Designed miniproteins, single chains, continued (4). Designs and how they scored, part 23

Each design is a single chain, and the fold is of that chain. pLDDT is the mean over its residues in the fold that is shown.

## One batch from the design tools (miniprotein)

Design m12773
Fold by ESMFold2-Fast:
Order: structure tokens, then sequence, then C-alpha cells
Structure m12773 (fold): chain A 75 residues (1-75)
């Protein structure tokens, strides 16, 4: 159901936000923590489509953090 998919997306968003906070916005640390979590999800037998959505959101978050880091380095 679309409602169940929406709830899953909310959970993924919250988990990625928690990773971002734990990493203090460091793109390298976000990538590392995201990779470790995806590996754990695979071991736990989480649906591949859910893992792909998680990895996509991690990638988007890393890209944003890298852009911010580059802007700080250039200033």
Amino acid sequence: SMDAEFQQDVQISQEVAAIYQQANGDPQRILELGRQRAEQMRRDGVDPATIERFERMVRTTVNGAELRAEQRAAA
C-alpha cells in the first residue's frame, strides 16, 4: 500500500537524519555510517527495494554535505 511505503520512507528519513547528526555533517562519516547500516540491513534480510531507497537518501545527504564542506574550504 502507498500508506505503508510512506511510513517506510518516513522511517528511512529519520534514520538518515540520525546518521547525519551522529556524523556532525561530515560527508565521509555519513558515507561510512550509511554503508555500515546498509550492510546490516542486508544481513537482516531487509527488502532490497527498501535498502536501495535508504542508500539513495544517504547519497543525496552526502552530496549536500560535500557541497557545504567545499564551500567552507573555498571561503
Scores: mean pLDDT 82

Design m12774
Fold by ESMFold2-Fast:
Structure m12774 (fold): chain A 86 residues (1-86)
Amino acid sequence: MKPKLYKPDEEVKALLQEGGLTKDEVTFEEAVEAFRNLIKKRNLYDEERKEYIFPKDSPLAKLAGKTRLTFEELEEILKKHMKEVK
């Protein structure tokens, strides 16, 4: 089965590139993995609370609209900023 491809907006695209993903069209799974890699690289995951913590005036906090979020909330935010390619 061919995976569904998504085109990230400019804000998400820049963040995905920092996470190692340079493609213009990506699967949702690739985008989530790149975002996890970025968060790990910047030490933005609270393992005790199982939450991502974004610094208040950061691009990540602006994208999310908040400074603390679960993995499920992160996936919902990414999906809103990525358009399905048909």
Scores: mean pLDDT 77

Design m12775
Fold by ESMFold2-Fast:
Structure m12775 (fold): chain A 83 residues (1-83)
Amino acid sequence: MEVVLRIEGLSVEEAKALAESALDFGAESAEVLPDGSLIVRGKMSLGAAEALAREAGSRGAKAVIETEEGVFVFENGELVEER
């Protein structure tokens, strides 16, 4: 499915490493912002997006997975909100 993954709270170095992993998972684009925010876009499974969100959470980051089916919010690697 089409996914937009937004991650906040990583260092720029950590965001770059996660961006590389996202591209390996088949993401179409991964953009690292100067503040360490990461935006990933592409066709992937929810499981692949959740794996990226949990990896970010292991480093204290917040991740939001946006799909046509809903929005899933992860904090510290755990699902905290689903809409």
Scores: mean pLDDT 80

Design m12776
Fold by ESMFold2-Fast:
Parts: C-alpha cells; sequence; structure tokens
Structure m12776 (fold): chain A 105 residues (1-105)
C-alpha cells in the first residue's frame, strides 16, 4: 500500500515534501496520502513521461526552493534515477515509491 511504502521511507509528520509523478492524477493521489499522513506538500509536478537531466535539475531546484525536505517520486526506474542524481546536487533526499515497492515486495 502507498501509505506503508511512504512510512517505510522514513517520512515523519511535519516533514515538507515535493511530489513528482508521471500524471497529474497520480501526483494528486500521492499528495493527498502525504497530507493524510501529516506531511506538508510544498509543491507537486506532473512529468508527462520520461524526464531529461535538464528537467530533473529544474524540478530538484524548484522543490528545494519551495522548502522541501524530501522529494517523493512516482515514475519509471530510469526517470527516478535521473531525478535522484539531480536532487543529490541540491541535498534533497529522494523517496522512489516504485523502487521501494519493488524492494518491499
Amino acid sequence: ELAEILRAAGLRPGDKVGVAAITDEMADSVAAELERMGLEVVDKVSLGGPATEEQAEEIAKRMKEAGADHLVVVADEETARIIRKAAEKYGLPVVDVAGLARRLG
């Protein structure tokens, strides 16, 4: 379940998070679950498909400037990897939802 994956990632009530997802509907769904868990969603973006390195850097910068403590990503493995690499430059930890779901079973 999404909530179990998010809890396993170490997210705590009061943490500020950004959301990046493939679709607007997925971003809205994830943001709603994070808010129910007591987190503050500072920004959310829809990727619309595979992300480029340039798009990933812009997302990471935008989320960091919005005050995010974590970036929650719901995307394919390659896109999540690209976003994580960009986010590391800004000191922003990434929660890869699909990656955690694969690791947890």
Scores: mean pLDDT 81

Design m12777
Fold by ESMFold2-Fast:
Structure m12777 (fold): chain A 95 residues (1-95)
Amino acid sequence: SMKKEELEKQKEELLKQAEEKRKKAEEVIEELKKTEDPEKREKLSDELIELRMQELEALGKAVLYEMLIEGKITEEEFEEMLKDIGTLVRLALEK
């Protein structure tokens, strides 16, 4: 049902989301370098893991949109793979 132009816009938004998560992860890494308190380090480490997983999810979804745009996968295969990525990320975060 989605037109190529709409799919390309969704891909672009996902790539921008991935870049945003990457930049936030870099900020957390810089904060970790300055933090010696074990409790604060644990919270920052958890946040870093979450941001990295969100970046990977966004990048993975962007790849799926590109494959759909190129006709390498069907709309049905796309929807199935999209669900699998979300489930795997949720399990990996254990949150």
Scores: mean pLDDT 83

Design m12778
Fold by ESMFold2-Fast:
Structure m12778 (fold): chain A 72 residues (1-72)
Amino acid sequence: EEFERLLEEVKRAVDQAVELAGSPDFDAAFKAAMRLASEAIWEAVEKGDSETAKRIGDILAEGYARALARRA
């Protein structure tokens, strides 16, 4: 399924970026995850799937919060 695949790809990208928290590679990895998520959110919104868009946003927010906690 299209959106299920995108959700898993976003989760994987965000988790990988969080693992790089505190590394000079973090910014590039998290920007890549944000770009993938933004494209997926836009597509979900355009198709009228606000629930999927919200889930992707939550994944990004939680991932970023985890990364900030690791960098502290």
Scores: mean pLDDT 79

Design m12779
Fold by ESMFold2-Fast:
Structure m12779 (fold): chain A 75 residues (1-75)
Amino acid sequence: MREEVERLGEEAVRAAREGARLLAAGSPDYLEPARRADRALQELGRLAKEDPSLEPLVQEVLGRVLAAAREALAA
């Protein structure tokens, strides 16, 4: 289960960063990575609801996703 959170977290971070980068560049191609990030975040939320012990790890992942998106948008 923790391995699933880590895998989804890595995917969400990569997708959010790519989506933000493309959005900052004015590219319509940002929609595909944005959808990938959204799906990963929805699954992370589901896992946290099913197993509250994963909540701190999921919160850490959400922080990384936000940081990655903000960094990409600021570039």
Scores: mean pLDDT 82

Design m12780
Fold by ESMFold2-Fast:
Structure m12780 (fold): chain A 69 residues (1-69)
Amino acid sequence: ASARTRELYARLAEAARNMDVKELEEIARQAREAGDRFTARVAEAAVKAIKNGERSIVQQIADFAESIA
């Protein structure tokens, strides 16, 4: 992964662990604008999991993001 991609995933992991919906939505928006559809979908999945109270899924997304960071 590029340095920029690793930085985005580090931010995504932190935002997911903090249940920070606003930051995750911002990460998704920035990823879409950069043409990184995969990272945008990961951030959007984290937002959906938080809104649905799916804490285990949020943790899995955070762990996945840290593996890329």
Scores: mean pLDDT 85

Design m12781
Fold by ESMFold2-Fast:
Structure m12781 (fold): chain A 69 residues (1-69)
Amino acid sequence: SKEELRNHLVTVHGIPRSVVESKSTEELEEILKELDELQKELLRQYLAGKISPEEATQKVREKAWELLK
């Protein structure tokens, strides 16, 4: 549901609730897709020893803010 998508973006990705409430279901689904693909890539980099968990967290936060325009 749309509320499940909003809760996921707020609790897992740290996006402000006011922002996710202002977005359409299609926009929220696209944001989730982009963040999930980034997390998969960062997991691959972590397993290869190329990135720390702290760097991965920061990259996800930066991507979330890019997608909130």
Scores: mean pLDDT 77

Design m12782
Fold by ESMFold2-Fast:
Structure m12782 (fold): chain A 79 residues (1-79)
Amino acid sequence: MEEEIAAARARAPAIADELAANAEEALEAIRTLEAGEVSPEQQELVDRIRALRTAEELRENAAAIVAEHLELVIRRAKE
């Protein structure tokens, strides 16, 4: 588990870069998601992304969004 957590944290910058590179597609995908299609953890991420007005805001916040979502998933996995 700890090794998997370390690997996930090491991959977070690459995931953030992919999210930033695909910000317009990510926003469109989030806008088309129906209530209940995602887990509660994913719903928090979806709501956060929906609060952003533009793909540029998503690009600027991608690293923070990915890092905070990862810490939320890690915290709940340890419960």
Scores: mean pLDDT 69

Design m12783
Fold by ESMFold2-Fast:
Structure m12783 (fold): chain A 56 residues (1-56)
Amino acid sequence: SMEQIRKQVIMDMLEIAVNTSRFLLPTLPADQQKKEEEVIKQMEKEIARLKEELEK
């Protein structure tokens, strides 16, 4: 379905964003790294949610 295709595309984009953010994380000041790690965790949570939705 179009809904499943849209969810797959969003999930793929989020996975790219997570990988890019993790690669760049060590280049940030230490205080900003903590904030960025929380953003990455939120993106990973959304990826997990989308994976579960695609399995239903």
Scores: mean pLDDT 85

Design m12784
Fold by ESMFold2-Fast:
Structure m12784 (fold): chain A 93 residues (1-93)
Amino acid sequence: MEERLKELEEVRKKLVETSKEAKEAVEEVEKRLEGLPYEERVMLKTMAALQAVAPDNKKIRELIKKALDALAEGDLEKAIEYLLKAIEEYKKL
């Protein structure tokens, strides 16, 4: 879990460094994440960054939706797996 969360953080940092849209999206959601557990904050910020850099990619959008649904159900492991798959799809672009 911890190691995979660090991977999500590193990808988010890279997206924010290279994309103004990702930076703005992460800053916007961060205002709403106060009081949430660390794991949820990491995942939601990563989702925001990915959506900002690949808004029209259907496969990435579907994986983010599945991650969000899993997170809403409290399945953190499944949410992380879907986000890692979304990152893998983004790397193919």
Scores: mean pLDDT 82

Design m12785
Fold by ESMFold2-Fast:
Structure m12785 (fold): chain A 107 residues (1-107)
Amino acid sequence: MKEIEELIKNEKYEEAIDLILKETKNEELKEALKKLLEALETGDFEKIKEAVDELTKAALEAKKKGEKEVVRALGLFLEKLAEFIEKAVEDKELAEHLRKAAEELKS
């Protein structure tokens, strides 16, 4: 799992996401993560927000089933995505929404 965290820290998000999808056994988490990736491609901030909410819900269920490391890695990914949104896109509301989700997954 340190490998996924290092990929996220080095901004290799596509590789990190591929490893998360491979490691998780939770189908809801896989579907929610794919939905987030689709939303990110559209640039639709409302769709991204909805996808983050679905991902957070699925990730918390996966965490209860023992996938703590995968969920922690997703939290780090959302935190880095929030930093990018705040700095590059200047959407403080979306960035705050992602930061809140990240903190919940990292807890």
Scores: mean pLDDT 79

Design m12786
Fold by ESMFold2-Fast:
Structure m12786 (fold): chain A 87 residues (1-87)
Amino acid sequence: MLSPEEKAEEFLEQVKKMLEDFKKNKVPLSDVASTLANMARQFAQEFKVPAAVAEEYVARIEEAALAEDFEGALEIFRELAKYGLEL
């Protein structure tokens, strides 16, 4: 089984790959935002992040995605992953 650190690293690699695919395929930003929000909520649930904290990260990720700030979205995911690991 993967360690919590390895799971977080794998999750961030999945997010990075999806963001690269979204950029290449010109996926609608609303679909990008929804997909990233669901990924953030799934990670938060697995790492037992409090719901209020998880929803703050989700809101920030959705705002970044809708602004086409995919690098900003990835950075927010890194913050969420660090929070989950430090919990």
Scores: mean pLDDT 84

Design m12787
Fold by ESMFold2-Fast:
Structure m12787 (fold): chain A 70 residues (1-70)
Amino acid sequence: SGEAKLASRLSSSDAPLVRRVVKKAMEMPPGGSSEVTLSNGNVLKATRLPDGTLKLSLYQDGKLVAEVTL
């Protein structure tokens, strides 16, 4: 699943950054996004979908490597 792929690329030390980007995205209007650079240099982007769900996309060297909808 996308959740397993995302989790395997996250460090436990990144948990506060993940929580922060998710919180920011939840406070945005539909289609809004927030991003954070993780400790390993990867970029995590959270996008607010019109149905109220969040899409988390993980990028490594500009390439999408994992994606999950919460």
Scores: mean pLDDT 78

Design m12788
Fold by ESMFold2-Fast:
Structure m12788 (fold): chain A 58 residues (1-58)
Amino acid sequence: SLAQLLGEIGQAINTLPLDEAEAKVREILEQIRERFGEGAAEQVEREAKLALEKKRQE
C-alpha cells in the first residue's frame, strides 16, 4: 500500500546513514511512481527531500 511505502521512507530516513537513506528513498519513489503515478511520487519526493535536508543539518 502507499501507506506502507511512506512508512518505509520514514524508517529509512530515521535509521540509515544519509547516503543509504537517499538511495533507499529513490528506490521507494520509483515504486510509488509506477504504482500510484507521477503526481503522488512528486508530492512524496518533496516531503522526503525536506526530511533528508533536515537529516543533513544534524
Scores: mean pLDDT 83

Design m12789
Fold by ESMFold2-Fast:
Order: structure tokens, then C-alpha cells, then sequence
Structure m12789 (fold): chain A 54 residues (1-54)
């Protein structure tokens, strides 16, 4: 649904911003694969919290 697409897009944007902040703050250099894995994990966690809140 459009709502699910908007939620996924929002969670992804927040995850990307968070990983960017962590890289900058901690002086980390993540590979594209490591970065994507962390983004996917954060999106999955956000979705799990949404299901629990329903």
C-alpha cells in the first residue's frame, strides 16, 4: 500500500542519516555492503516496533 511504501521510505531515510552520523562521529569507513546491511537491520527493527505497537 501507499502507506507501507511511505513507511519504508521514511525508515530507510532515517537509517541512512543515522549511519552517516555514526560514520562521521566514530570515524568509521563502512563498505557499501556493510552500510546496506546496517540500513536493512534498522529498517527491520523499525517495522518490528510498528507491528508491536499495533
Amino acid sequence: SAADEALLAGLRAIAEATIDFIETTMGLTLTPEERQARIDAMVAQGLALRKKAE
Scores: mean pLDDT 81

Design m12790
Fold by ESMFold2-Fast:
Structure m12790 (fold): chain A 70 residues (1-70)
Amino acid sequence: SSTLVTLLELMAESSEFVAERMRERAEELRAKGDTELAEKQEAFARRNEETARQLRRRAEELRRRLEQQA
């Protein structure tokens, strides 16, 4: 449904927002010399970025299916 596409896109945006905040925190930690903590924040950011990509793929596949039914 179009509602499910919207929900998946919203969830992807949320994961992207979280990843951006984690990237910002990683930069602050690197500036302070906390390299190990920065790397951990970057790893969490990468996982959230991957989650967003997966959600966007699911939304695209569902959108294509709905368009083919129209």
Scores: mean pLDDT 89

Design m12791
Fold by ESMFold2-Fast:
Structure m12791 (fold): chain A 74 residues (1-74)
Amino acid sequence: EEELKKLVEEGIRLIKEKGWGTRYVENVATKKSTFGVALEAAGRAAKEVKEYSVTELRKKGLEAMKKEKEEKEK
């Protein structure tokens, strides 16, 4: 999890620096947690962050958040 969070920060930085589209990052960040973005970036690792639909990112973000809640309750 710690590694995943670091990856999301790096992914977001890369997207912003590359000018990937502030709108894309804004939509993802405002509609889902940063952790969800990390999950997507981690899945592709350094393989170029492809254009994921908001729906797909939402789905993975929701799953990641659910896992985090479960771990806190344990």
Scores: mean pLDDT 52

Design m12792
Fold by ESMFold2-Fast:
Structure m12792 (fold): chain A 62 residues (1-62)
Amino acid sequence: SAPVTEEDLKKAIEGAIKMAEANGASEEQIKEAVEYTLKGAEGGTQADLEAGAVRGALLASR
């Protein structure tokens, strides 16, 4: 997997927010989606970042 860039992180955060908002997420749930995206970024790979963003969006829509 490719290393995460600042642009990759920004796009992943924007995508997580958009997906959470589309599912009617609250402000707190949107913050949770961003937090999981950031936790994914700590893994240092694009795959970890994507997994974090998906997990955050799913938890925000519960």
Scores: mean pLDDT 74

Design m12793
Fold by ESMFold2-Fast:
Structure m12793 (fold): chain A 85 residues (1-85)
Amino acid sequence: GNPVILLGLAGIYLKQGQVAEALEVLKPLLESEDSSIALGAKFFLARNLKPEQVAEVEKLIETLAFSPKTKTLLKEALEEHKSRN
């Protein structure tokens, strides 16, 4: 899909508190072989995540079917979020 549309949809899900749905929409971008797309999705999550959603994302990283590379990017997004908040 179009990365811009998927990022927009993920942002809407995060604002509505639908964290699992946001991560599912971001998954194809985080799994992208294009490092600019994967890093863009990582930094998008870090900047748009609410502090109260961090624990839910940590739980979802372990329960959703993410590759090891994507789990690393998601953990890096959480650390980036924590370092700025």
Scores: mean pLDDT 83

Design m12794
Fold by ESMFold2-Fast:
Structure m12794 (fold): chain A 111 residues (1-111)
Amino acid sequence: MDRELIRKGLETRSVEARKAVLEQLLADLRAAGAPEELLELVEKAIENVGTDPEKAIELRVEAIRLLREWRDRQLAALREDAKLRNVPEIVLVQRETALELRTIGAEFALL
């Protein structure tokens, strides 16, 4: 599924637009404290905008995988903090939802 969406994105968007979107994503991920491995993959994806399509797709697929793995770690951390601090369930659900929405936005930037 993701590979087909990435390929369509590469065909539909200009090189300049794709590069600008990835540069903004990189800035947002750095501000959020994303893992260095994920940041390095986004940087490589920026360098490979307008190059070999298969390499570009591979980098974006791997970045989406690491993004989802980081989301899962952040969700686990939110749940553990909520347990330790007796955070109300509604507050935890709101925080989890906000993280999931931010992750979806980042995935779309990689498509």
Scores: mean pLDDT 83

Design m12795
Fold by ESMFold2-Fast:
Structure m12795 (fold): chain A 81 residues (1-81)
Amino acid sequence: MSLEEQLEKYKNAIDSFEKALEEYRRDLEQARAAEGEFTHPITGTTLPVEEAIEVLQNRIDALEGMIDSLKKKIEELEKKL
């Protein structure tokens, strides 16, 4: 795989993860405003609000970590150009 193909792959992954991160942050705000149970608007999964908040926060944390890791990899690859 060329360096250019690798950069494109990482940039596309970041774009995908940033979109998912924005959606999960929106869902987290909705879950925090809910009482009792929260139903995810896309998946239809219903969870107690406390569990929904925990699941969404964990997904946000994981996505932020992946985005940070990919950004560092892009910087390292760009330094080789």
Scores: mean pLDDT 79

Design m12796
Fold by ESMFold2-Fast:
Structure m12796 (fold): chain A 65 residues (1-65)
Amino acid sequence: MSREEIKKIFESYDKNGDGYLSVVDAIRALLSLGIDLPTALELVAEVQENGRVDIDKLVEKVMEL
Protein backbone atom coordinates (compact mmCIF):
# COMPACT_ATOMS: atom_id res chain seq x y z
CA MET A 1 0.00 0.00 0.00
CA SER A 2 1.37 3.42 -0.93
CA ARG A 3 1.96 6.33 1.49
CA GLU A 4 -0.90 8.22 -0.24
CA GLU A 5 -3.31 5.28 0.21
CA ILE A 6 -2.44 5.00 3.93
CA LYS A 7 -2.89 8.76 4.39
CA LYS A 8 -6.32 8.66 2.66
CA ILE A 9 -7.46 5.88 5.02
CA PHE A 10 -6.36 7.92 8.07
CA GLU A 11 -8.04 11.06 6.64
CA SER A 12 -11.30 9.07 6.35
CA TYR A 13 -11.28 8.86 10.18
CA ASP A 14 -10.44 12.58 10.56
CA LYS A 15 -13.91 13.92 11.39
CA ASN A 16 -12.64 17.51 11.90
CA GLY A 17 -10.35 17.65 8.83
CA ASP A 18 -7.58 19.12 11.02
CA GLY A 19 -4.94 16.44 10.28
CA TYR A 20 -5.30 14.75 13.70
CA LEU A 21 -7.06 11.62 14.92
CA SER A 22 -8.25 10.70 18.40
CA VAL A 23 -6.33 7.78 19.96
CA VAL A 24 -9.40 5.52 19.46
CA ASP A 25 -9.86 6.50 15.77
CA ALA A 26 -6.09 6.10 15.13
CA ILE A 27 -6.22 2.54 16.55
CA ARG A 28 -9.31 1.77 14.40
CA ALA A 29 -7.56 3.12 11.29
CA LEU A 30 -4.42 1.03 11.97
CA LEU A 31 -6.53 -2.12 12.51
CA SER A 32 -8.31 -1.42 9.18
CA LEU A 33 -4.85 -1.60 7.50
CA GLY A 34 -4.32 -5.12 8.92
CA ILE A 35 -1.95 -3.95 11.66
CA ASP A 36 -2.33 -6.07 14.80
CA LEU A 37 -3.57 -4.49 18.03
CA PRO A 38 -0.23 -4.61 19.97
CA THR A 39 1.60 -2.87 17.08
CA ALA A 40 -1.23 -0.33 16.66
CA LEU A 41 -1.05 0.52 20.39
CA GLU A 42 2.76 0.98 20.21
CA LEU A 43 2.55 3.28 17.15
CA VAL A 44 -0.20 5.40 18.71
CA ALA A 45 1.72 5.64 22.02
CA GLU A 46 4.82 6.92 20.11
CA VAL A 47 2.90 9.52 18.05
CA GLN A 48 0.12 10.81 20.35
CA GLU A 49 0.40 14.19 22.08
CA ASN A 50 -2.33 15.26 24.56
CA GLY A 51 -4.60 12.46 23.30
CA ARG A 52 -4.27 13.55 19.62
CA VAL A 53 -2.48 11.67 16.83
CA ASP A 54 -0.84 13.59 13.96
CA ILE A 55 -1.77 11.83 10.71
CA ASP A 56 1.54 12.66 8.96
CA LYS A 57 3.58 11.25 11.89
CA LEU A 58 1.36 8.14 12.02
CA VAL A 59 1.87 7.56 8.26
CA GLU A 60 5.66 7.76 8.77
CA LYS A 61 5.53 5.18 11.60
CA VAL A 62 3.45 2.78 9.45
CA MET A 63 5.91 3.19 6.53
CA GLU A 64 8.76 2.14 8.89
CA LEU A 65 7.08 -1.27 9.62
Scores: mean pLDDT 82

Design m12797
Fold by ESMFold2-Fast:
Structure m12797 (fold): chain A 68 residues (1-68)
Amino acid sequence: SRREELLEIADRMVAAMARLFGLSPEEVAALRARLHAIVDEGIAQGLSEAQTIDRLSLAVQEAAAAVA
């Protein structure tokens, strides 16, 4: 399903952030929850896959800026 595919993309983004920035388990859980919420909000709002991925990418960029 589209939701499962978007959640897989979100989980891959979380894994990349954890590896690059050495996130704690608590930080990983918080980022994962945030990105999963973005997926569910995108689906609820009827956003395209591309629009949802753009929102995920922005959230990851914001998280990276906060930990750099």
Scores: mean pLDDT 88

Design m12798
Fold by ESMFold2-Fast:
Structure m12798 (fold): chain A 86 residues (1-86)
Amino acid sequence: ALTVEATLERTQSGQVVALVKVTASNPADVITITLTELDSGETLPSVSAHPGKTVAFVSPHRDTKSLQVNASSAASGESKTVVVEE
């Protein structure tokens, strides 16, 4: 099964950073992670990562308070979506 862990953090300078970790049954899998900022509706560029790696996304917007994280498995075709808020 695909599991998504995500947190939203704000730096001292006011920059918003999302930390995303996806786990999957196959450690050789390639997970495509896509973030959509719910405040602006903007979709950030997708990144690919192996399961168990933490990926950092820096928001271009300082007023971002909520993100939708979509993770898709290349090996299984499974996808999972979670919402993370500050």
Scores: mean pLDDT 81

Design m12799
Fold by ESMFold2-Fast:
Structure m12799 (fold): chain A 72 residues (1-72)
Amino acid sequence: SELEKEAEELEPFVEELKPKMDELHEKGVNDVLEALEELIKEEKDEEKRKKIEKIKEILKRQHEEVERLLAE
């Protein structure tokens, strides 16, 4: 599976990068999620709003996957 392959490739680096990855994850992902939330609030076009919402959902899922890797 992709998750197993990514875990195998990342495992040697995770221990070295965990503190920096946590900081990057908190600052980078949270800032982007906040920006997307503001765009959703200001967007008048329903179809564009749905696309932004899908992007937000993808980023949330990615955030959860990285959190699981960092928790190990």
Scores: mean pLDDT 67

Design m12800
Fold by ESMFold2-Fast:
Structure m12800 (fold): chain A 84 residues (1-84)
Amino acid sequence: MFLKVPLPAEARATLAFLLTLLLGRPPSEAELQAFYDLMVSVNDGSTEITQETLERLIEVADKDGDGRISREEFEALLAEALAT
């Protein structure tokens, strides 16, 4: 597992917006940090978020194996990231 990295201000704004849309509520600072750490982890420690990063994130979040992320699957992924 990769070390946690500081959340960049640029990424924070984007992730806060995305998490608000996906969760239907404002994310906490801990949720923002955990989600960023997870993205960096699936991207082999790179802070550059690419299509491959998104595909790997979907693979990790997709508990049904259908290639789609539901709100429930995303909330579960975020909860697991917080527990790590």
Scores: mean pLDDT 64

Design m12801
Fold by ESMFold2-Fast:
Structure m12801 (fold): chain A 80 residues (1-80)
Amino acid sequence: MEEEKKELEEVRKLYDEGLAEVDRASQGTPEEARAVRDRMVARLKELAEKAKHPKVQYEGRRAMAEVTARANAAIAEIEK
């Protein structure tokens, strides 16, 4: 119970951090945005893979998809 709550909180914190980093990188180069995407997605993937609870695994994978989509959108805007 406590472990699941802690893992969910860790995913939420990393997801929020990832979105903030992507937003910051959107003001820079496509290379910076790609680096942020790859780093944040890798960290979320590690959390999802080590999680024992299906809810945490699901939330981790969802966060990965959302961070990836936001980063890809930012890269596309920079490359216009």
Scores: mean pLDDT 82

Design m12802
Fold by ESMFold2-Fast:
Structure m12802 (fold): chain A 105 residues (1-105)
Amino acid sequence: MEEEKRKTILEKLRKDVEASANKAAEGIRQATSEEQARALRDQFAKDVAKSVNKAIEEAEKLGVKLTPEEIAQVVRDVLDKNRPRLQEAARAAGLPPELVTPAPS
């Protein structure tokens, strides 16, 4: 029961981050400058942070404790999956793909 609630919250987080990645990719593809692409990248980071905060709040309401590692893993998995898509969006806009991907760490 606890485990099922945890999985549901993390799955919602995954979907929210995926939706933010879709929005960022579409915006970056239509970007007309490096400055606009950087602003869209920064907005994507803010959208991800907002989704993480919502997941934490929902978990607290349900009496579920999420670890920083669980949250980080979900976010990392979505970012890794979508990195080629964000890079392709930048290339389609005539911009360096490095502008829209964080350095691998």
Scores: mean pLDDT 81

Design m12803
Fold by ESMFold2-Fast:
Structure m12803 (fold): chain A 77 residues (1-77)
Amino acid sequence: IDSEDFQRRKAALTEELLALPGEEVLARMEKTGDIVASLYGLEAANPQNSEEVHKEAIERAARALARSEVLDALAKE
């Protein structure tokens, strides 16, 4: 998986996660089994976050999810 595929997937996930309610974002991040990704999901689900903080949390979650997908693909070969 090259950097272009990663960037494309990250961008797609960012738009997808922005369209989801916070509970769905958290559930999706929890499926990765990664504690850091789950923490990003919790931050994205926090209704007290400013618009800028929420957008940043979604972008970090999307990046973590894209990375998890890449690592899972490599593990399965």
Scores: mean pLDDT 72

Design m12804
Fold by ESMFold2-Fast:
Structure m12804 (fold): chain A 100 residues (1-100)
Amino acid sequence: SEEALKYWREAVEAAQKGDYERAAKNFEKAIEALPEDDLIGKAILYMNIADFYEKLGNYEKAVEYYRKALELFEKAGAPQETIDAIRRRLEEFEKKYKEK
């Protein structure tokens, strides 16, 4: 949608400026504006949100958003290689969260 594209642009601009919290919030709004059945699109944006929280050192939120992405990729029937890659990233973030 035009609304999803607007929030995506705001998120990308915020990320380019290093404002990762604003970038994450705008990607959340983009996800809300996407069609319910766009599971892959939503999953990709959740992974980007997780990466932003990693850059902020907020591993608890990074884990939360990677889990959301994993659930959507599994529902969408994504390739096993994609699912395995996300699981590995999730394990890395969970380790960092527990080491705090």
Scores: mean pLDDT 85

Design m12805
Fold by ESMFold2-Fast:
Structure m12805 (fold): chain A 75 residues (1-75)
Amino acid sequence: SESLRAARLAGAILRYLADNPGVSADGKVFLYDPEAADPIRAVSKEEALALGAPEPSSSTSIFEKRPGQPAVEIK
């Protein structure tokens, strides 16, 4: 469900920020790929677009990317 997906993403982001102190969320797009070695990655807007993400709705938009599927905005 959408609420469970949002809760899991919130947990993953909190974990990412705890593991990467000093990383600013401002101006970044967060990609969530559960199949990747690092499931959360902070990337530039240009890099997100190159991965097939749609234009972000905010400066801290969150996208889910799964193998063989386009990235979709979740937040």
Scores: mean pLDDT 66

Design m12806
Fold by ESMFold2-Fast:
Structure m12806 (fold): chain A 96 residues (1-96)
Amino acid sequence: MKELEFEILGALGLMAANVAILTARREGAPEEEIRRLEELREELARAINAGDAKAAAEQARRLADAVAGIKALPAETAESLAATLRRIAEQLEELA
């Protein structure tokens, strides 16, 4: 059960990160902010592929903070994505 829960949470985290990156690009966020999201998304993917729930939780929290800081994103979208990533991080921490 924990393995399936980890895979689902990992997929949801990557989906939220991809939505944030695509929306940031569409809204004209600075390239440095988009690159930071891409780097954090890659680190999240790496942690998930390694089966490291603690590392995945850390990267999901870092993504949430980065998303919340992007001024080009609509406020409701940034808040919703950041909240989703923080909930995923909390659940990933419980699986560690």
Scores: mean pLDDT 87

Design m12807
Fold by ESMFold2-Fast:
Structure m12807 (fold): chain A 60 residues (1-60)
Amino acid sequence: MDEVQRIREEMQRLVAEQVRKSQELLANKETAKEGMDISMQTAEQAQKLLAQARALEAAA
């Protein structure tokens, strides 16, 4: 049963998706401010998700 792999993939996907949204917003001058704000929020969420993902990797 690959629960650990599933959790890691889900966390990586969430981080990648948020990064993509930030890049899309930054591409437009009108939404650049929103892109920066999301980037900062993503950094905090990414730290939490990466910490959980690394804990799961260490448990393997």
Scores: mean pLDDT 71

